# Designed miniproteins, single chains, continued (2), part 31

Each design is a single chain, and the fold is of that chain. pLDDT is the mean over its residues in the fold that is shown.

## One batch from the design tools (miniprotein)

Design m5051
Fold by ESMFold2-Fast:
Structure m5051 (fold): chain A 83 residues (1-83)
Amino acid sequence: SKEERIEKIKEEALAEAKKAGASDETLKVIEETLEKMKKAKSGKEITEIRLEALEKIKKLQPDLYSELASILNKAALEISKIL
């Protein structure tokens, strides 16, 4: 149930990022980031993982940075509540 909830959050975040116009390269960064968050042991680790991903996204698609940051922030918060 816990793993199923996290997978649903991951799928929803990736779908929203794709709809927002994220490139295949940006989507790979987001997917890798969400997978790392799934394996995180604390909210602090989730925050560190999120911040590292945002630096990569800013370089890849600066025009979508704010929207993609919002999507990742929401996913990170939802995963933190399950951990």
Scores: mean pLDDT 86

Design m5052
Fold by ESMFold2-Fast:
Structure m5052 (fold): chain A 55 residues (1-55)
Amino acid sequence: DEEIIDRIAELIEEETGVSKEEVREMIKAGKVEEVLSLVSDEELRYLIKEALATL
């Protein structure tokens, strides 16, 4: 599941500028709502939520 976390973190970094490492730490800490709140685009947020649900 590390690869899924890496891909999500990379997408959020590209869209928001928040560092990939910080996003990975948030995901591993279970801060899903905080991660989702970084993304203003509704469609991208939905896709990330679905990906996180596969973990």
Scores: mean pLDDT 79

Design m5053
Fold by ESMFold2-Fast:
Structure m5053 (fold): chain A 73 residues (1-73)
Amino acid sequence: SPTDELIKEILELYEKYKDDPEKFVNEVGTLLVTRRPSRSAVQRILEALEKKGVSQDVLDKVRNAARVALMLS
């Protein structure tokens, strides 16, 4: 599905920018603006990142980027 492909792209970005969390968050923000996933898709992305062992600080920044990019208030 488009959501599964987006999750795969985001996990690949996390591996690529593992030592640069700010670049990772910015690249994810750009993808979210471009792809405009649903709230349920955003939740699945966050769950996939949590399972991958992404830190709470980075997860919170991704969640905030999703709120800003998608107007999820």
Scores: mean pLDDT 83

Design m5054
Fold by ESMFold2-Fast:
Structure m5054 (fold): chain A 69 residues (1-69)
Amino acid sequence: MTNEQGREISELLSKLSDEQRKELAREFGLPESLGLDPEKLGAALALKIQEGEVTAEEVIERIKRLLSK
């Protein structure tokens, strides 16, 4: 993940509601409680990207899809 992708994820996460962030956390196999804190959710997603469990592109596209509802 690039620094620019990490920044985009953080900015997009801040635009989501608490319920949308909880849904995102569930979809990526993370505790829903992380949805209450966009910084903690962002850090957990960054770890999954670093470990190769998901791509930054997948995370960004899913957040954009949630924002388009």
Scores: mean pLDDT 82

Design m5055
Fold by ESMFold2-Fast:
Structure m5055 (fold): chain A 69 residues (1-69)
Amino acid sequence: SELLKEIEEEAEKKAKELYEKLATDEALWNDPRYGGLVLGYETLSKEEFLEKAKEILKQELLTLLEQLS
């Protein structure tokens, strides 16, 4: 499915962007939308963080897609 491929690619891209932003932008650490991911950033390896962040962002994109239906 083209849509599932786009969701997967977008989630992976956003997970990588979020990881880099958390390393350099302390303002994101106070954003309640990212509280759980901030804890993950501090406690998980980079690879473990990216996998969890990708899955969370993928579910968020799927939920938005269902709301548009």
Scores: mean pLDDT 72

Design m5056
Fold by ESMFold2-Fast:
Structure m5056 (fold): chain A 61 residues (1-61)
Amino acid sequence: DEVGRRAAEGEAAGGAAGGAAAGMQSWKTLHPGPDAGRFGAEAARRAGAERAAEGVLHSSG
């Protein structure tokens, strides 16, 4: 598998894309409309940044 190549870009895209999808789902339940996608994307960005920061602490091991 060419997972190595996919992992490098997949990890960044997975974090953003996965978070965006999840965020959208939540907002879709509370806010039925296209605006939900925008707010979800922003929330996903914040979650991704926090996970990245936590990863740095773990790399200290």
Scores: mean pLDDT 53

Design m5057
Fold by ESMFold2-Fast:
Structure m5057 (fold): chain A 103 residues (1-103)
Amino acid sequence: SLRDEAARLFAELRNVLQEAIDGLTDPEQRERLRRILDEFSAEFARLMADYDAGRITPAEFLERLLELARKVFEEVSPYLTDEQRARLEEIIARLEELYEKAK
């Protein structure tokens, strides 16, 4: 289902951010990424709740999730390795493909 695919992509994005946090030696950078991950997780949970309640359409859900993922990517990009950035770009590309199919 769309919901299951979105949850899978979100889990993959969370894994990249967690790996980035675990790989950082600077405590301030680790705390900043952890805060971004916590806020991203909370916003995703709210979007899932709105979608599950029928308050937003599949297309609206994916549009908002894609906006959220792009915002997170912009905020975390300076702290990521080239490999981690490429993985996030692939996740965003998959979300874009889902959005194009839903509209």
Scores: mean pLDDT 87

Design m5058
Fold by ESMFold2-Fast:
Structure m5058 (fold): chain A 61 residues (1-61)
Amino acid sequence: AMEDVEKEIKELAEKYGVPEELVRKLGSGDFRERAKASAEIDLKKVKDPDAIETAKRILEQ
């Protein structure tokens, strides 16, 4: 629930060196914001082109 969400946001932000706001966007109801946040997180963490490609396809419709 609420504590669980805050814990995950903080853990991901610190673990991958991204701001908490970016992780919160990942939980947004707006698929566009979620795709963009996901791509940015994965890019900084893994720099995996596959993750970027997936997020881009979601955003591109």
Scores: mean pLDDT 59

Design m5059
Fold by ESMFold2-Fast:
Structure m5059 (fold): chain A 92 residues (1-92)
Amino acid sequence: MRHKMELVSIKEEDGKIIVEIKALDNTEEDKEFAKALAEHLSELLTSAKNSSIEQAIEILKKLPEMLEESGITMTEKAKEDLEKLIKKLEEE
C-alpha cells in the first residue's frame, strides 16, 4: 500500500530517538498510519541504539534509502537532523 508521507524530524530526547512523520493526504486513516509508523520507527531506532550504537548508526545512514524505497520522503530539516544525530552518536 503506497502512502504519501514525509519524515519531518528525527531527534534524540531523554535517551530515545524520536521520529515525526506527516501524512500528506488529509484523511484520518493516513494520519493514524503516519503516527503509528513514526512510533514504530522511533521504538526500532531507540532499541537499536540501546543494543549497539554502531548498529544504530548503520541503520540511520541507510534510513533515507529505506524510506525512499517505501515512498516516504524526507524534508531538508529532517536530513539535517539525521546528519546531526549520526555525528552525535559517533562521538559517544
Scores: mean pLDDT 79

Design m5060
Fold by ESMFold2-Fast:
Structure m5060 (fold): chain A 90 residues (1-90)
Amino acid sequence: EFLSTLTPEVLAALRATLEAAAELAAVEEDPAASLEERRAALERLLAAVERLLAEAEKHGVLSEEELEEIRETAKELRRRIAELDAEIAA
């Protein structure tokens, strides 16, 4: 129902976000994954989430509460990237 009312652009952004989230989960579950690979996966997810937010805001298909959840997700991802950058630099 809800997904069928989304624009193709919002659907594409949502799909990209889900694919990036799955990639991050796979990297986090891999004990051989480097800090740099984890950082790259986090950056891919952040880019996908920011694109999802931009497309959703542009097309007006999500509530303000749903948009705020996406903004909080992006903020948390930026925090995780900053922490990982500190670990890589150490």
Scores: mean pLDDT 82

Design m5061
Fold by ESMFold2-Fast:
Structure m5061 (fold): chain A 70 residues (1-70)
Amino acid sequence: EKTKEEVYKEIKKLIEELKNSENPDAKEEGISMEEFLKQLEKEGFKPSLDLLKEWLENLKKYKEALEKEE
């Protein structure tokens, strides 16, 4: 079972992968997600494990869609 810390690390890894993509849409999404997470941290918001898993799955699906369209 994945912990909150593990899921959060996977989200950050996907954000960095998106930011390093050659696809400009992927780069923009990566930057947007990074700023979103920074805002939540500044507000002291602690997302639930289920919410973090939802964000991780959405990012995985987005990356998979980009890989299939190339």
Scores: mean pLDDT 77

Design m5062
Fold by ESMFold2-Fast:
Structure m5062 (fold): chain A 88 residues (1-88)
Amino acid sequence: SEKLIKELEEEVKKGEEAFAAGDYETAIEHYEKAKELALSLGTRGGEGAAVEATYLIAEALEKLGKTEEAKKLRDEAKAAVAAAQAAA
């Protein structure tokens, strides 16, 4: 999965650059691609990266005024972290 990790890192970087430029919609597209790649790794590290990408998507949604969508994603990410911690 070396190729998937590289693609994940590139998508996060592109999302961060778009977010810094104020292009929150483009940032979301890249972060969603990063989340998809992270989940496709099938690893605990990939699950963690997907949670981080979800928080980044929520932040960008909040910048777009999509506050309820952002809250829903943050609640889902928090639930995923809590479930992982309870299973450990």
Scores: mean pLDDT 85

Design m5063
Fold by ESMFold2-Fast:
Structure m5063 (fold): chain A 79 residues (1-79)
Amino acid sequence: GPRLLVGASVTFDDGRTGGLVASLDGTSGRARIGVDGVVAQGTAEFERVPATGDVVGVTVTVNGETLRGTARVQSAAPV
């Protein structure tokens, strides 16, 4: 299916905040996650296919850890 490039700000359940850029097929795909000044590659799984302006649950897996949070979607564009 068409891939979706998503940019979002995320508030994690532990209170940390960060930025997310993800390339999705459906609800999941590869992601770049920035938290506390550290940028890492990982994956993101959204509760639904995100659209610009959405507030939606997201799970990110990075450096062997799984983090849950709420994403505020700033952009979502087909690629």
Scores: mean pLDDT 84

Design m5064
Fold by ESMFold2-Fast:
Structure m5064 (fold): chain A 69 residues (1-69)
Amino acid sequence: MPEEGDILVALVEIYRALFKLMKERGASKEDLEELKKMVETLQKRAREIGNDEAVKLAEETLKEIDKAL
């Protein structure tokens, strides 16, 4: 499903941009944990549909969020 994969990549990129903005503005631990859960959901779906690009972006994003927690 190419369209679903493209949407997942776009969503992960949006959450990555949001994470960078949150980090710069000093977001709360609760806000970062909520963002992490959203990215984990996208990563699970990316794995289910076999979209390696979305999986890789989600993994990189989760690693960065974990560093900030």
Scores: mean pLDDT 82

Design m5065
Fold by ESMFold2-Fast:
Structure m5065 (fold): chain A 63 residues (1-63)
Amino acid sequence: LTPEEKLYLYTYKHVLKKIGDFKSLAEMRQAFESHFPEDEIEELWNIYLKGKELEKKYPALFK
């Protein structure tokens, strides 16, 4: 894993996944709009999607 992929993995596994499942950017906005500006919420959504992709490719990293 690259340093960026490790950051995505860490953030998804230990933060975002523990908060809940998000079906869309709109759901993530509802969860975080009181804490983060829109551009940061969009970054979190991208991290969430990349983290889900890593979980599909490397499920052992999530056990």
Scores: mean pLDDT 76

Design m5066
Fold by ESMFold2-Fast:
Structure m5066 (fold): chain A 78 residues (1-78)
Amino acid sequence: TDAVRRVSEALMAQPPGTVLTQRELAELTGLSQGAVSRALRILEEAGAVERVGKGYRLNEAPSPEQLARGRELSERMA
C-alpha cells in the first residue's frame, strides 16, 4: 500500500537505528496518524520494523523466527 511504502521510505531515509514516533512519521510522510499506525502494524508483522519504547525503527537483524523459516526452506530444497 502507499502508506506502507511511504513509512518504510521515511525510516530508510534516516540514519541506521533512528527511532521515530507515529507523530513524527505522520509529519514526515504527510499521512494521518491512523494510516501510519496501520502501515507500522503491517511492517511489524513482516519483521521490517521493531517497536522501541514509544517509537519504531527499522529491524537491522532478522528475527529468530525469520532465521528459522529461512533454514527450514533451505533444508526442504536439499
Scores: mean pLDDT 71

Design m5067
Fold by ESMFold2-Fast:
Structure m5067 (fold): chain A 64 residues (1-64)
Amino acid sequence: KEKKAEEAERNAALGVALIGEGGGDEAEAQKRGQEVGKLIHEGKYDEAVEKGRELAREGRELAG
């Protein structure tokens, strides 16, 4: 569970940063990152990991 929270946080932070660098909607990305944090706080680790990975994927696509 703890490792899932850390993975979700890392992926969300990476995704937000890469979306901003790639010229995407940074404000929307930050809102999605906050939602990942909320899911972790609520114990919804699987959903948090999924959303974090989605942010990281979109960020990589925009930055690459």
Scores: mean pLDDT 80

Design m5068
Fold by ESMFold2-Fast:
Structure m5068 (fold): chain A 69 residues (1-69)
Amino acid sequence: MREENRRLVIESSLELIEKSSKYFEENLEKFKKLSQELLKKYEELLKEEETKEKALERLSEYAEELSRK
């Protein structure tokens, strides 16, 4: 097989991996930030509310507020 054909296959595979990695990195960064804010808020709400269910309800409202930022 021509070296050119091998190179094209490798380059196409690398491009796909690179593009996928960039999308994953963007999504992971946003997810990490959101998770940290939600975790901190949840811990605060757990101290304010005795039940986990009530804390989760308030956390849900906070998550909606974060989406509006």
Scores: mean pLDDT 69

Design m5069
Fold by ESMFold2-Fast:
Structure m5069 (fold): chain A 85 residues (1-85)
Amino acid sequence: PLTPEEQRQRLEDVVRLAENETARLASSDTSLSDEQIEEIVKETRELARRRARELFERGDVSDDALMRLYQESVEYGRLLIKKKK
């Protein structure tokens, strides 16, 4: 049983991981400008934080929920990268 503080920390850690992975993907095999990379990362972070708030309000911070949050957030970032190409 996680405390609310531990739940928030786990969710924030997953948001950070998704943000960092999206930044890495955007910076690698693309001709994207730094400004475009910044916008992609920002939009991915905003989506991830909205999803994290929903999970926190529901009390659902299971390993499965955290993994899904990460995967969905990175998937969204990949979609944004493709649209900017």
Scores: mean pLDDT 84

Design m5070
Fold by ESMFold2-Fast:
Structure m5070 (fold): chain A 61 residues (1-61)
Amino acid sequence: HMSVQEIRDKLIGELERSRDAGLTDEQLENGKKIVEEAAKIAEEKGITDEEEFRKLVAELS
């Protein structure tokens, strides 16, 4: 199982690479904040599934 930190780092890395696809610095920073909030909730609830984490990020977006 991936840790919440590993999933968080993976998603943040995806966002940073999305700058090459035209993502603005403001959108990148907002996306990082959403991922960090999702990570806090995931740690609190014991979520270790990447798909459930991604669903949580989508719900916060």
Scores: mean pLDDT 79

Design m5071
Fold by ESMFold2-Fast:
Parts: sequence; structure tokens; C-alpha cells
Structure m5071 (fold): chain A 95 residues (1-95)
Amino acid sequence: SLEDVRKEILEIMDKSDQKKRDVIFGVYLLGLAQIRYQQGLISSSLLDRVRDAFLEIAKDAGLEEFAKEVIKQLEAAKSDQEIIDITLKAVKKIS
């Protein structure tokens, strides 16, 4: 469930260094924003701002190419479950 994924992500974040923690949090926020956008709850402008903020955080951590791939996968996702799976897989990959 979304609740279980959130708990797992927070546990991974707690064990990560500061720069990795920021990137993990960015992945989580982008996944959440993508779900909210597909549900009609946020604007495309807000989604774009979250994406751009994530990319900047990832660049500072040396993870720009990783971030670009995550963005591409999330933008191609067709369901809430697919977005959740992509988000969790991405978090685990950088941990």
C-alpha cells in the first residue's frame, strides 16, 4: 500500500547520509506529485516545479543521470501502482 511504501522510504532515509536523504526525499515528493497530478489535484505548473527542484537536488549529489531516468519513468507511468513501484525501486537503487 501507499502507507507501507511511505514507511519503508522513511526508514531508508533515516539510514542515509544527508545528500542521499535529500535525493530520496525528492524521489518520494516527485512520485507523490505525479499521483496527485494524475488525480487532477495539482497543476502541471506545480508538477514541473517539483520535477525541477528534484533535478537540482540530484545534480548537487552527483545523481543527475539517475534523476533524469526516474523522471522519464514516472512521466511514462499509467497508474498509481506503477508510480509507487517506480518510486520505491528508485529509492532502493540509491540506498
Scores: mean pLDDT 86

Design m5072
Fold by ESMFold2-Fast:
Structure m5072 (fold): chain A 106 residues (1-106)
Amino acid sequence: SEFLEEVRKLRELLGETDLEDPTRSEEERRRAELSVRASEIVDKLRELLPGELDEAIEEAVRRLGEALRAGDLERAEEILRLLERALELAENGEPIEKVKEELLKA
């Protein structure tokens, strides 16, 4: 599944980053922070709605990875906000269609 591959790539990026390293540029640190937060949101979404959001999460994670690799931190933060909103909707028991719509805005 491409979904599992994208999640694995995000976790690998997270595992390779040291947020406490003072030699990292501010951009590299911000990129690492965004990756950590996105991974946590994806894990929570998968726990709340197993399998239901896989395709939408995969697309959002793929676009986030592209933005991070391109150094487009503004786009990456936009995608992260959409992921955070999708999690909020899911935690509040909103219809799955609303959660999917929020993720697909990425």
Scores: mean pLDDT 74

Design m5073
Fold by ESMFold2-Fast:
Structure m5073 (fold): chain A 95 residues (1-95)
Amino acid sequence: AGLAEQVLNLGTRAAHKLGDDDLAKQIKDAVKNYDVDTLISNMDTLGDKLFKEGKYKDSYTIYRMVSTVSQQLGNQKLADYYRKKAEEARKKYEE
C-alpha cells in the first residue's frame, strides 16, 4: 500500500518535467492495470531520458523507485541493476 501512489506521483511528475505527456499517460495506465513489467519498462525509459537531459536528481529518484519495486517483487538481480544506475545518476548530480 502506498508504493503505487508514490510511483504514480514521482513518475508522472518527472515525465511532465521532460514534456513527455505520453510517457506520463503510459505510467498511469500501467499502474491502473497492475502491469508491473510495463511499469518497470516505462520507468526505465523515463530514467534514461532524464539522465540524457542532465536531470540527474530526477533520474536518481526514478531508478531508486524501480530498484525498490524490483526488490519487493523478489527480483534481486533487477533491483541491483537499477541500484547501480541510481548510484551513477547520484554521482552526477552531487558534482
Scores: mean pLDDT 82

Design m5074
Fold by ESMFold2-Fast:
Structure m5074 (fold): chain A 63 residues (1-63)
Amino acid sequence: MMASEEEIAELRKEADALAAQKSTMSPDEQAFVDKLIKRVNEKDLTEEEAALLRMGISVLKLS
């Protein structure tokens, strides 16, 4: 099923916050942020994909 508007809005907020910190990130982390921004702008991601992106954000914040 498609991700909810709430999930997409939360991912967009995280994407904007991460984009502001992009200059401090590794190339791999920057690539993840770019992918996150791209997928959030499409607004056509599934609930499963949204959950995986949220997990990726959590891993990035820990790294």
Scores: mean pLDDT 76

Design m5075
Fold by ESMFold2-Fast:
Formats: structure tokens, C-alpha cells, sequence
Structure m5075 (fold): chain A 109 residues (1-109)
């Protein structure tokens, strides 16, 4: 049903965020030393949102999980814009946001 479809979309969105986090972490080596702590702080915020989303999924709270994934995706988009306009990072984050928004739409009617 729609709830099972929404769960799959949130799971796929989480996978895209994990791929984006891996790429963002690799990009840390290109960040200027004076901005490295800010960049690390932004990555840690995304990790926190991802942990929350996974916990909400385990609890069957798919709407709340989708909202956390949207927040995580938006943080990665802002990270990419701030620290070097990486196209692959932006595409992963935008795809994760689309999947999570699709899940939210299914759950809201």
C-alpha cells in the first residue's frame, strides 16, 4: 500500500544521503583550514538528522522520518554551495529530497 511505498522511498532517500555524506567527507580535504571546523560541524548535523530519520523509520513514523531526510538533504545542498559547487553532491542531495517529498505526499494523501 501507500505506507509501504513511502517507507521504500524514505529508505532510498536515506541511502542517497549516506552516499552524499561519503562524498562530502572526501571534499573536506579541499576545504580551507580556516573553514574546516564549520564544514565538519555541518557534516555532523547531517549525521544527526540521518540517525534521527533511521530511528523514526524503525518506529514506523515514516512522515517524521521523511521530514528529517528533507532537512538533511537541504543541509547537504547548502554545504555544496558553501564549499565548492560539487555537481554530484548536489544531484545526490536533490534526489534524496525528491524521494522524501514523494514519500511525504503519499503519507499526507
Amino acid sequence: GKKEEAKKLVEEAIKKIEEALKLATELLKTVPKEKILEAIGRILRVIGLLIDAKELLKQGKYKEAAKKVIEAAEEIIDFAKTFGENKELLELAEEAKRLAEEALKLLEG
Scores: mean pLDDT 87

Design m5076
Fold by ESMFold2-Fast:
Structure m5076 (fold): chain A 87 residues (1-87)
Amino acid sequence: MTVEEVRAELERNRAEVEAARATGSPDVQRELALVEAGVASGDLPRAIAERLAEVMRRQDDPEARERAFEVAREQGVTDEQLEEAEA
């Protein structure tokens, strides 16, 4: 998914995004902030890598971590960025 596609999706769902930002759970608000930061900087894969690192700090399940890595790779995150997120 490109930064432009993400920006278009956020705009299409603006009311829902604003509701999630205002009244969503802390996890939803944090995920939204990371996506918005990635779109603003033009560095969406980095925002995904940062989110993945946060999830991994809370989960000791190797299978869940591997699934998260595969999702990140599908979104354009490199193996180098995933290693940086682990460190």
Scores: mean pLDDT 63

Design m5077
Fold by ESMFold2-Fast:
Structure m5077 (fold): chain A 68 residues (1-68)
Amino acid sequence: SEDEEIIERIREGLAEVLLDAGLVSEEEAEEIKKEKDINKIHEKVRELLKKHNGDLSVKLGVTKYELK
């Protein structure tokens, strides 16, 4: 399914951005890339966002759009 391929690319992109921002380890990034349950990925992102008091959103935004 095209939707499944889009979700896979989002997972891979998210894992790379989080790794590049130093918010997850290489092992955690690999786990995110392999995680087929999008709800678990969503839960992980929400936990990281809460833990970093919004710094995660700023770092992810800057890394994705401002540095290119």
Scores: mean pLDDT 66

Design m5078
Fold by ESMFold2-Fast:
Structure m5078 (fold): chain A 64 residues (1-64)
Amino acid sequence: GDAERKEELLEAAEKLVKGGEKIGAKELGQSYADRVRELLEKGDLDGAEEVLREGEKELTRIAT
């Protein structure tokens, strides 16, 4: 349900912070994580998921 989806997105946001720290881009990872959390607080699960995907892509680009 929506509660499980929200929990999964919050866990994924935490992984963005950790991934950013690992590659020296902690502030970038934190910024994307904060945007995901803000959208989840507003009930925008689809927007949160989109921002999460953008963050994953950007961190991957920097790590390469």
Scores: mean pLDDT 82

Design m5079
Fold by ESMFold2-Fast:
Structure m5079 (fold): chain A 70 residues (1-70)
Amino acid sequence: AKEVAEYARKAAELARRGDVEGAARYAAKAHKAMGAPVTPEQVRDAIERYGLDALVEGAERAVEMAEKLA
């Protein structure tokens, strides 16, 4: 729970700065901590298709859910 919130928060922060590579790495870490592992490459592909705003929204939802489950 705490790890998911920390990684997702960092992914959102990096995405807001336009750091696609950093955002993808931390989003992948958050997914792995949730038991749904994805690669940074898969996250980067999703960013290219849906944009950084979609990653920020997803990461913020993950933080909220992880904090409620803690």
Scores: mean pLDDT 78

Design m5080
Fold by ESMFold2-Fast:
Structure m5080 (fold): chain A 64 residues (1-64)
Amino acid sequence: GPLAEKNARAGVEGALGPGGGPAAAASGGYDTAQNGSPEEGRKAVEAAAKGDVEAAVRYLERAG
């Protein structure tokens, strides 16, 4: 639903943050998401790494 989309988008945008560094929460965040839907979580991280926030949000929504 819209709350899930909002939360997923905020999470992806947070991971992509202006600092954009290699090692912040991106790797750890993925590890945390893996407890629910590892394949969808992986696709969300991959889409976020490509800058495709919309696709990443869709994968996170399907993971939850």
Scores: mean pLDDT 59

Design m5081
Fold by ESMFold2-Fast:
Parts: C-alpha cells; sequence; structure tokens
Structure m5081 (fold): chain A 55 residues (1-55)
C-alpha cells in the first residue's frame, strides 16, 4: 500500500501530464472560464484513475 505522500507525488505527476495536453487543446479552442473549470475537474478525475492504475 503506497503512503499518502507517494500517492500525492504520483497524482501531481499525472496531473502535470494531463495539464500539458489540456494546454495544447485550449490553445486550439478558445475556452470560457466555465469550460476551463469543467476541464480541470475532468483532469483531476483522470489523474486519480491513472494513479490507481499505477498502484
Amino acid sequence: VPSPDERLALFLEELQRLDEERELRARRSKMTIDESNEEFKRLVAEASRRVEARL
């Protein structure tokens, strides 16, 4: 079982990768603040799934 610190480190790593992908998409599509907030929530959920898959 990974420590909370290990889970956090993996989460931040996956979130950073997803944020890079989001930034590339956002540059192509002009997003509103609401759309950006929804996308960020999806990235958080996806990062959590990727952390669970790696553990």
Scores: mean pLDDT 74

Design m5082
Fold by ESMFold2-Fast:
Structure m5082 (fold): chain A 85 residues (1-85)
Amino acid sequence: SNQDRSDAFNALVKIANVALDAIEQGLSEEEIKELVKKVAEELKKQYSDNPLVQSLLDEVLEWVETQSVEDFLLQLYDKIHGLAV
């Protein structure tokens, strides 16, 4: 639905902003990843009834575990752009 897509867009943008703010503050890659995981889990609880948000945040959590912060942010931006319809 349009609401599900809007909520998904807002959730991913919030994660991107949290990561960018942490980078600006000079946090380590490990600290940035832990902060992103915490925010993603909080957003999964906030949007518990939205399957699109749940699916996308599960992908974000996998990227955080398997990729560098730089590669994670590039994938996150691609997903954000894909939701801008």
Scores: mean pLDDT 87

Design m5083
Fold by ESMFold2-Fast:
Structure m5083 (fold): chain A 58 residues (1-58)
Amino acid sequence: IDADDILDLVAEALEKATNETEASKILAKLLKEKYGIDLDTSLTGDELSDEVISISNK
């Protein structure tokens, strides 16, 4: 998937979430449902950002 598609999912997760932890969980759910990609929801801030960038490069 490309970076623009991932940024749209991140925006959707942030819109629905009340905090960063919820945003990560929503993002992980959306990635699994739409693209079949497993995201580690234990990642925080910068680590989560790095993982998202890594996924966008596939």
Scores: mean pLDDT 69

Design m5084
Fold by ESMFold2-Fast:
Structure m5084 (fold): chain A 95 residues (1-95)
Amino acid sequence: KVPVGLLQQFRDFVDQFKKIIETATKEENRPDLGEQMISLLDQALTAFENGDFDSALSYLEQLKQLAQTLSPDVKEVILRQVDVLIRMVNYAKSL
């Protein structure tokens, strides 16, 4: 089982990251991409909450692929946030 503190930290980070995605993709005039990325992020959160770390990592990797079409500055911000979530999943998987 994921420690309660780590699970809450992951959920809080996901909630903040969704706002970043919404803002960034609206600025790029790509709300369709934002919806897809948020959907993947919700799937990653559900997988993480269920202890399915391999599925969580897969959804986060798909999110990284979608981010490739954004401008370099926006892409860098989003990829940095995804890397934080990947580290949290890998840490939980190591427990």
Scores: mean pLDDT 88

Design m5085
Fold by ESMFold2-Fast:
Structure m5085 (fold): chain A 88 residues (1-88)
Amino acid sequence: SEVEKDVEEKLKSFKEKLENMNEEELEEKIQEIEDTLKRLEESGAPKEDLNKIKELIQQAKNTPDKKKRVEYLAEAVKLLLDILMNGD
């Protein structure tokens, strides 16, 4: 669908931005995602989907490899956008 294409292009742009971030900026992005997850939990978003994102964030925090951290964060944002687009 056109919406899925727009999400894929935005995710590619976001991943490119993450690749150019320093460690401090990446830590700030992790915090932003965690804050968003807390708000979604309060709004009744599906726990299964939230748990998948939490696992990816934990992997991002635990990896010393910046490239892998960016990949985990990009996947977490993709799943987060899927919840935000399909959640009433």
Scores: mean pLDDT 78

Design m5086
Fold by ESMFold2-Fast:
Structure m5086 (fold): chain A 75 residues (1-75)
Amino acid sequence: EEEIERLKAEAERKFAEGDPEAVILYEQLGYKYLQEGKYDEAVEWFKKAADYARKLGLTQLAENLEAAAKRVESR
């Protein structure tokens, strides 16, 4: 999971810096875990992305990310 580990480190760094790009990186992590069949982890990353998006006032993006998490949970 070299790509996932790199993406995770990048996302954590961006989040620590307060960079909105962390939302996109968390979303990418969610999709990567979904692609790997790791549904529980995918849900966690989508929820983390949604929470940060809400903190940034990106309400529509947060709603979309929450919907993505719910779809994965229903599988």
Scores: mean pLDDT 82

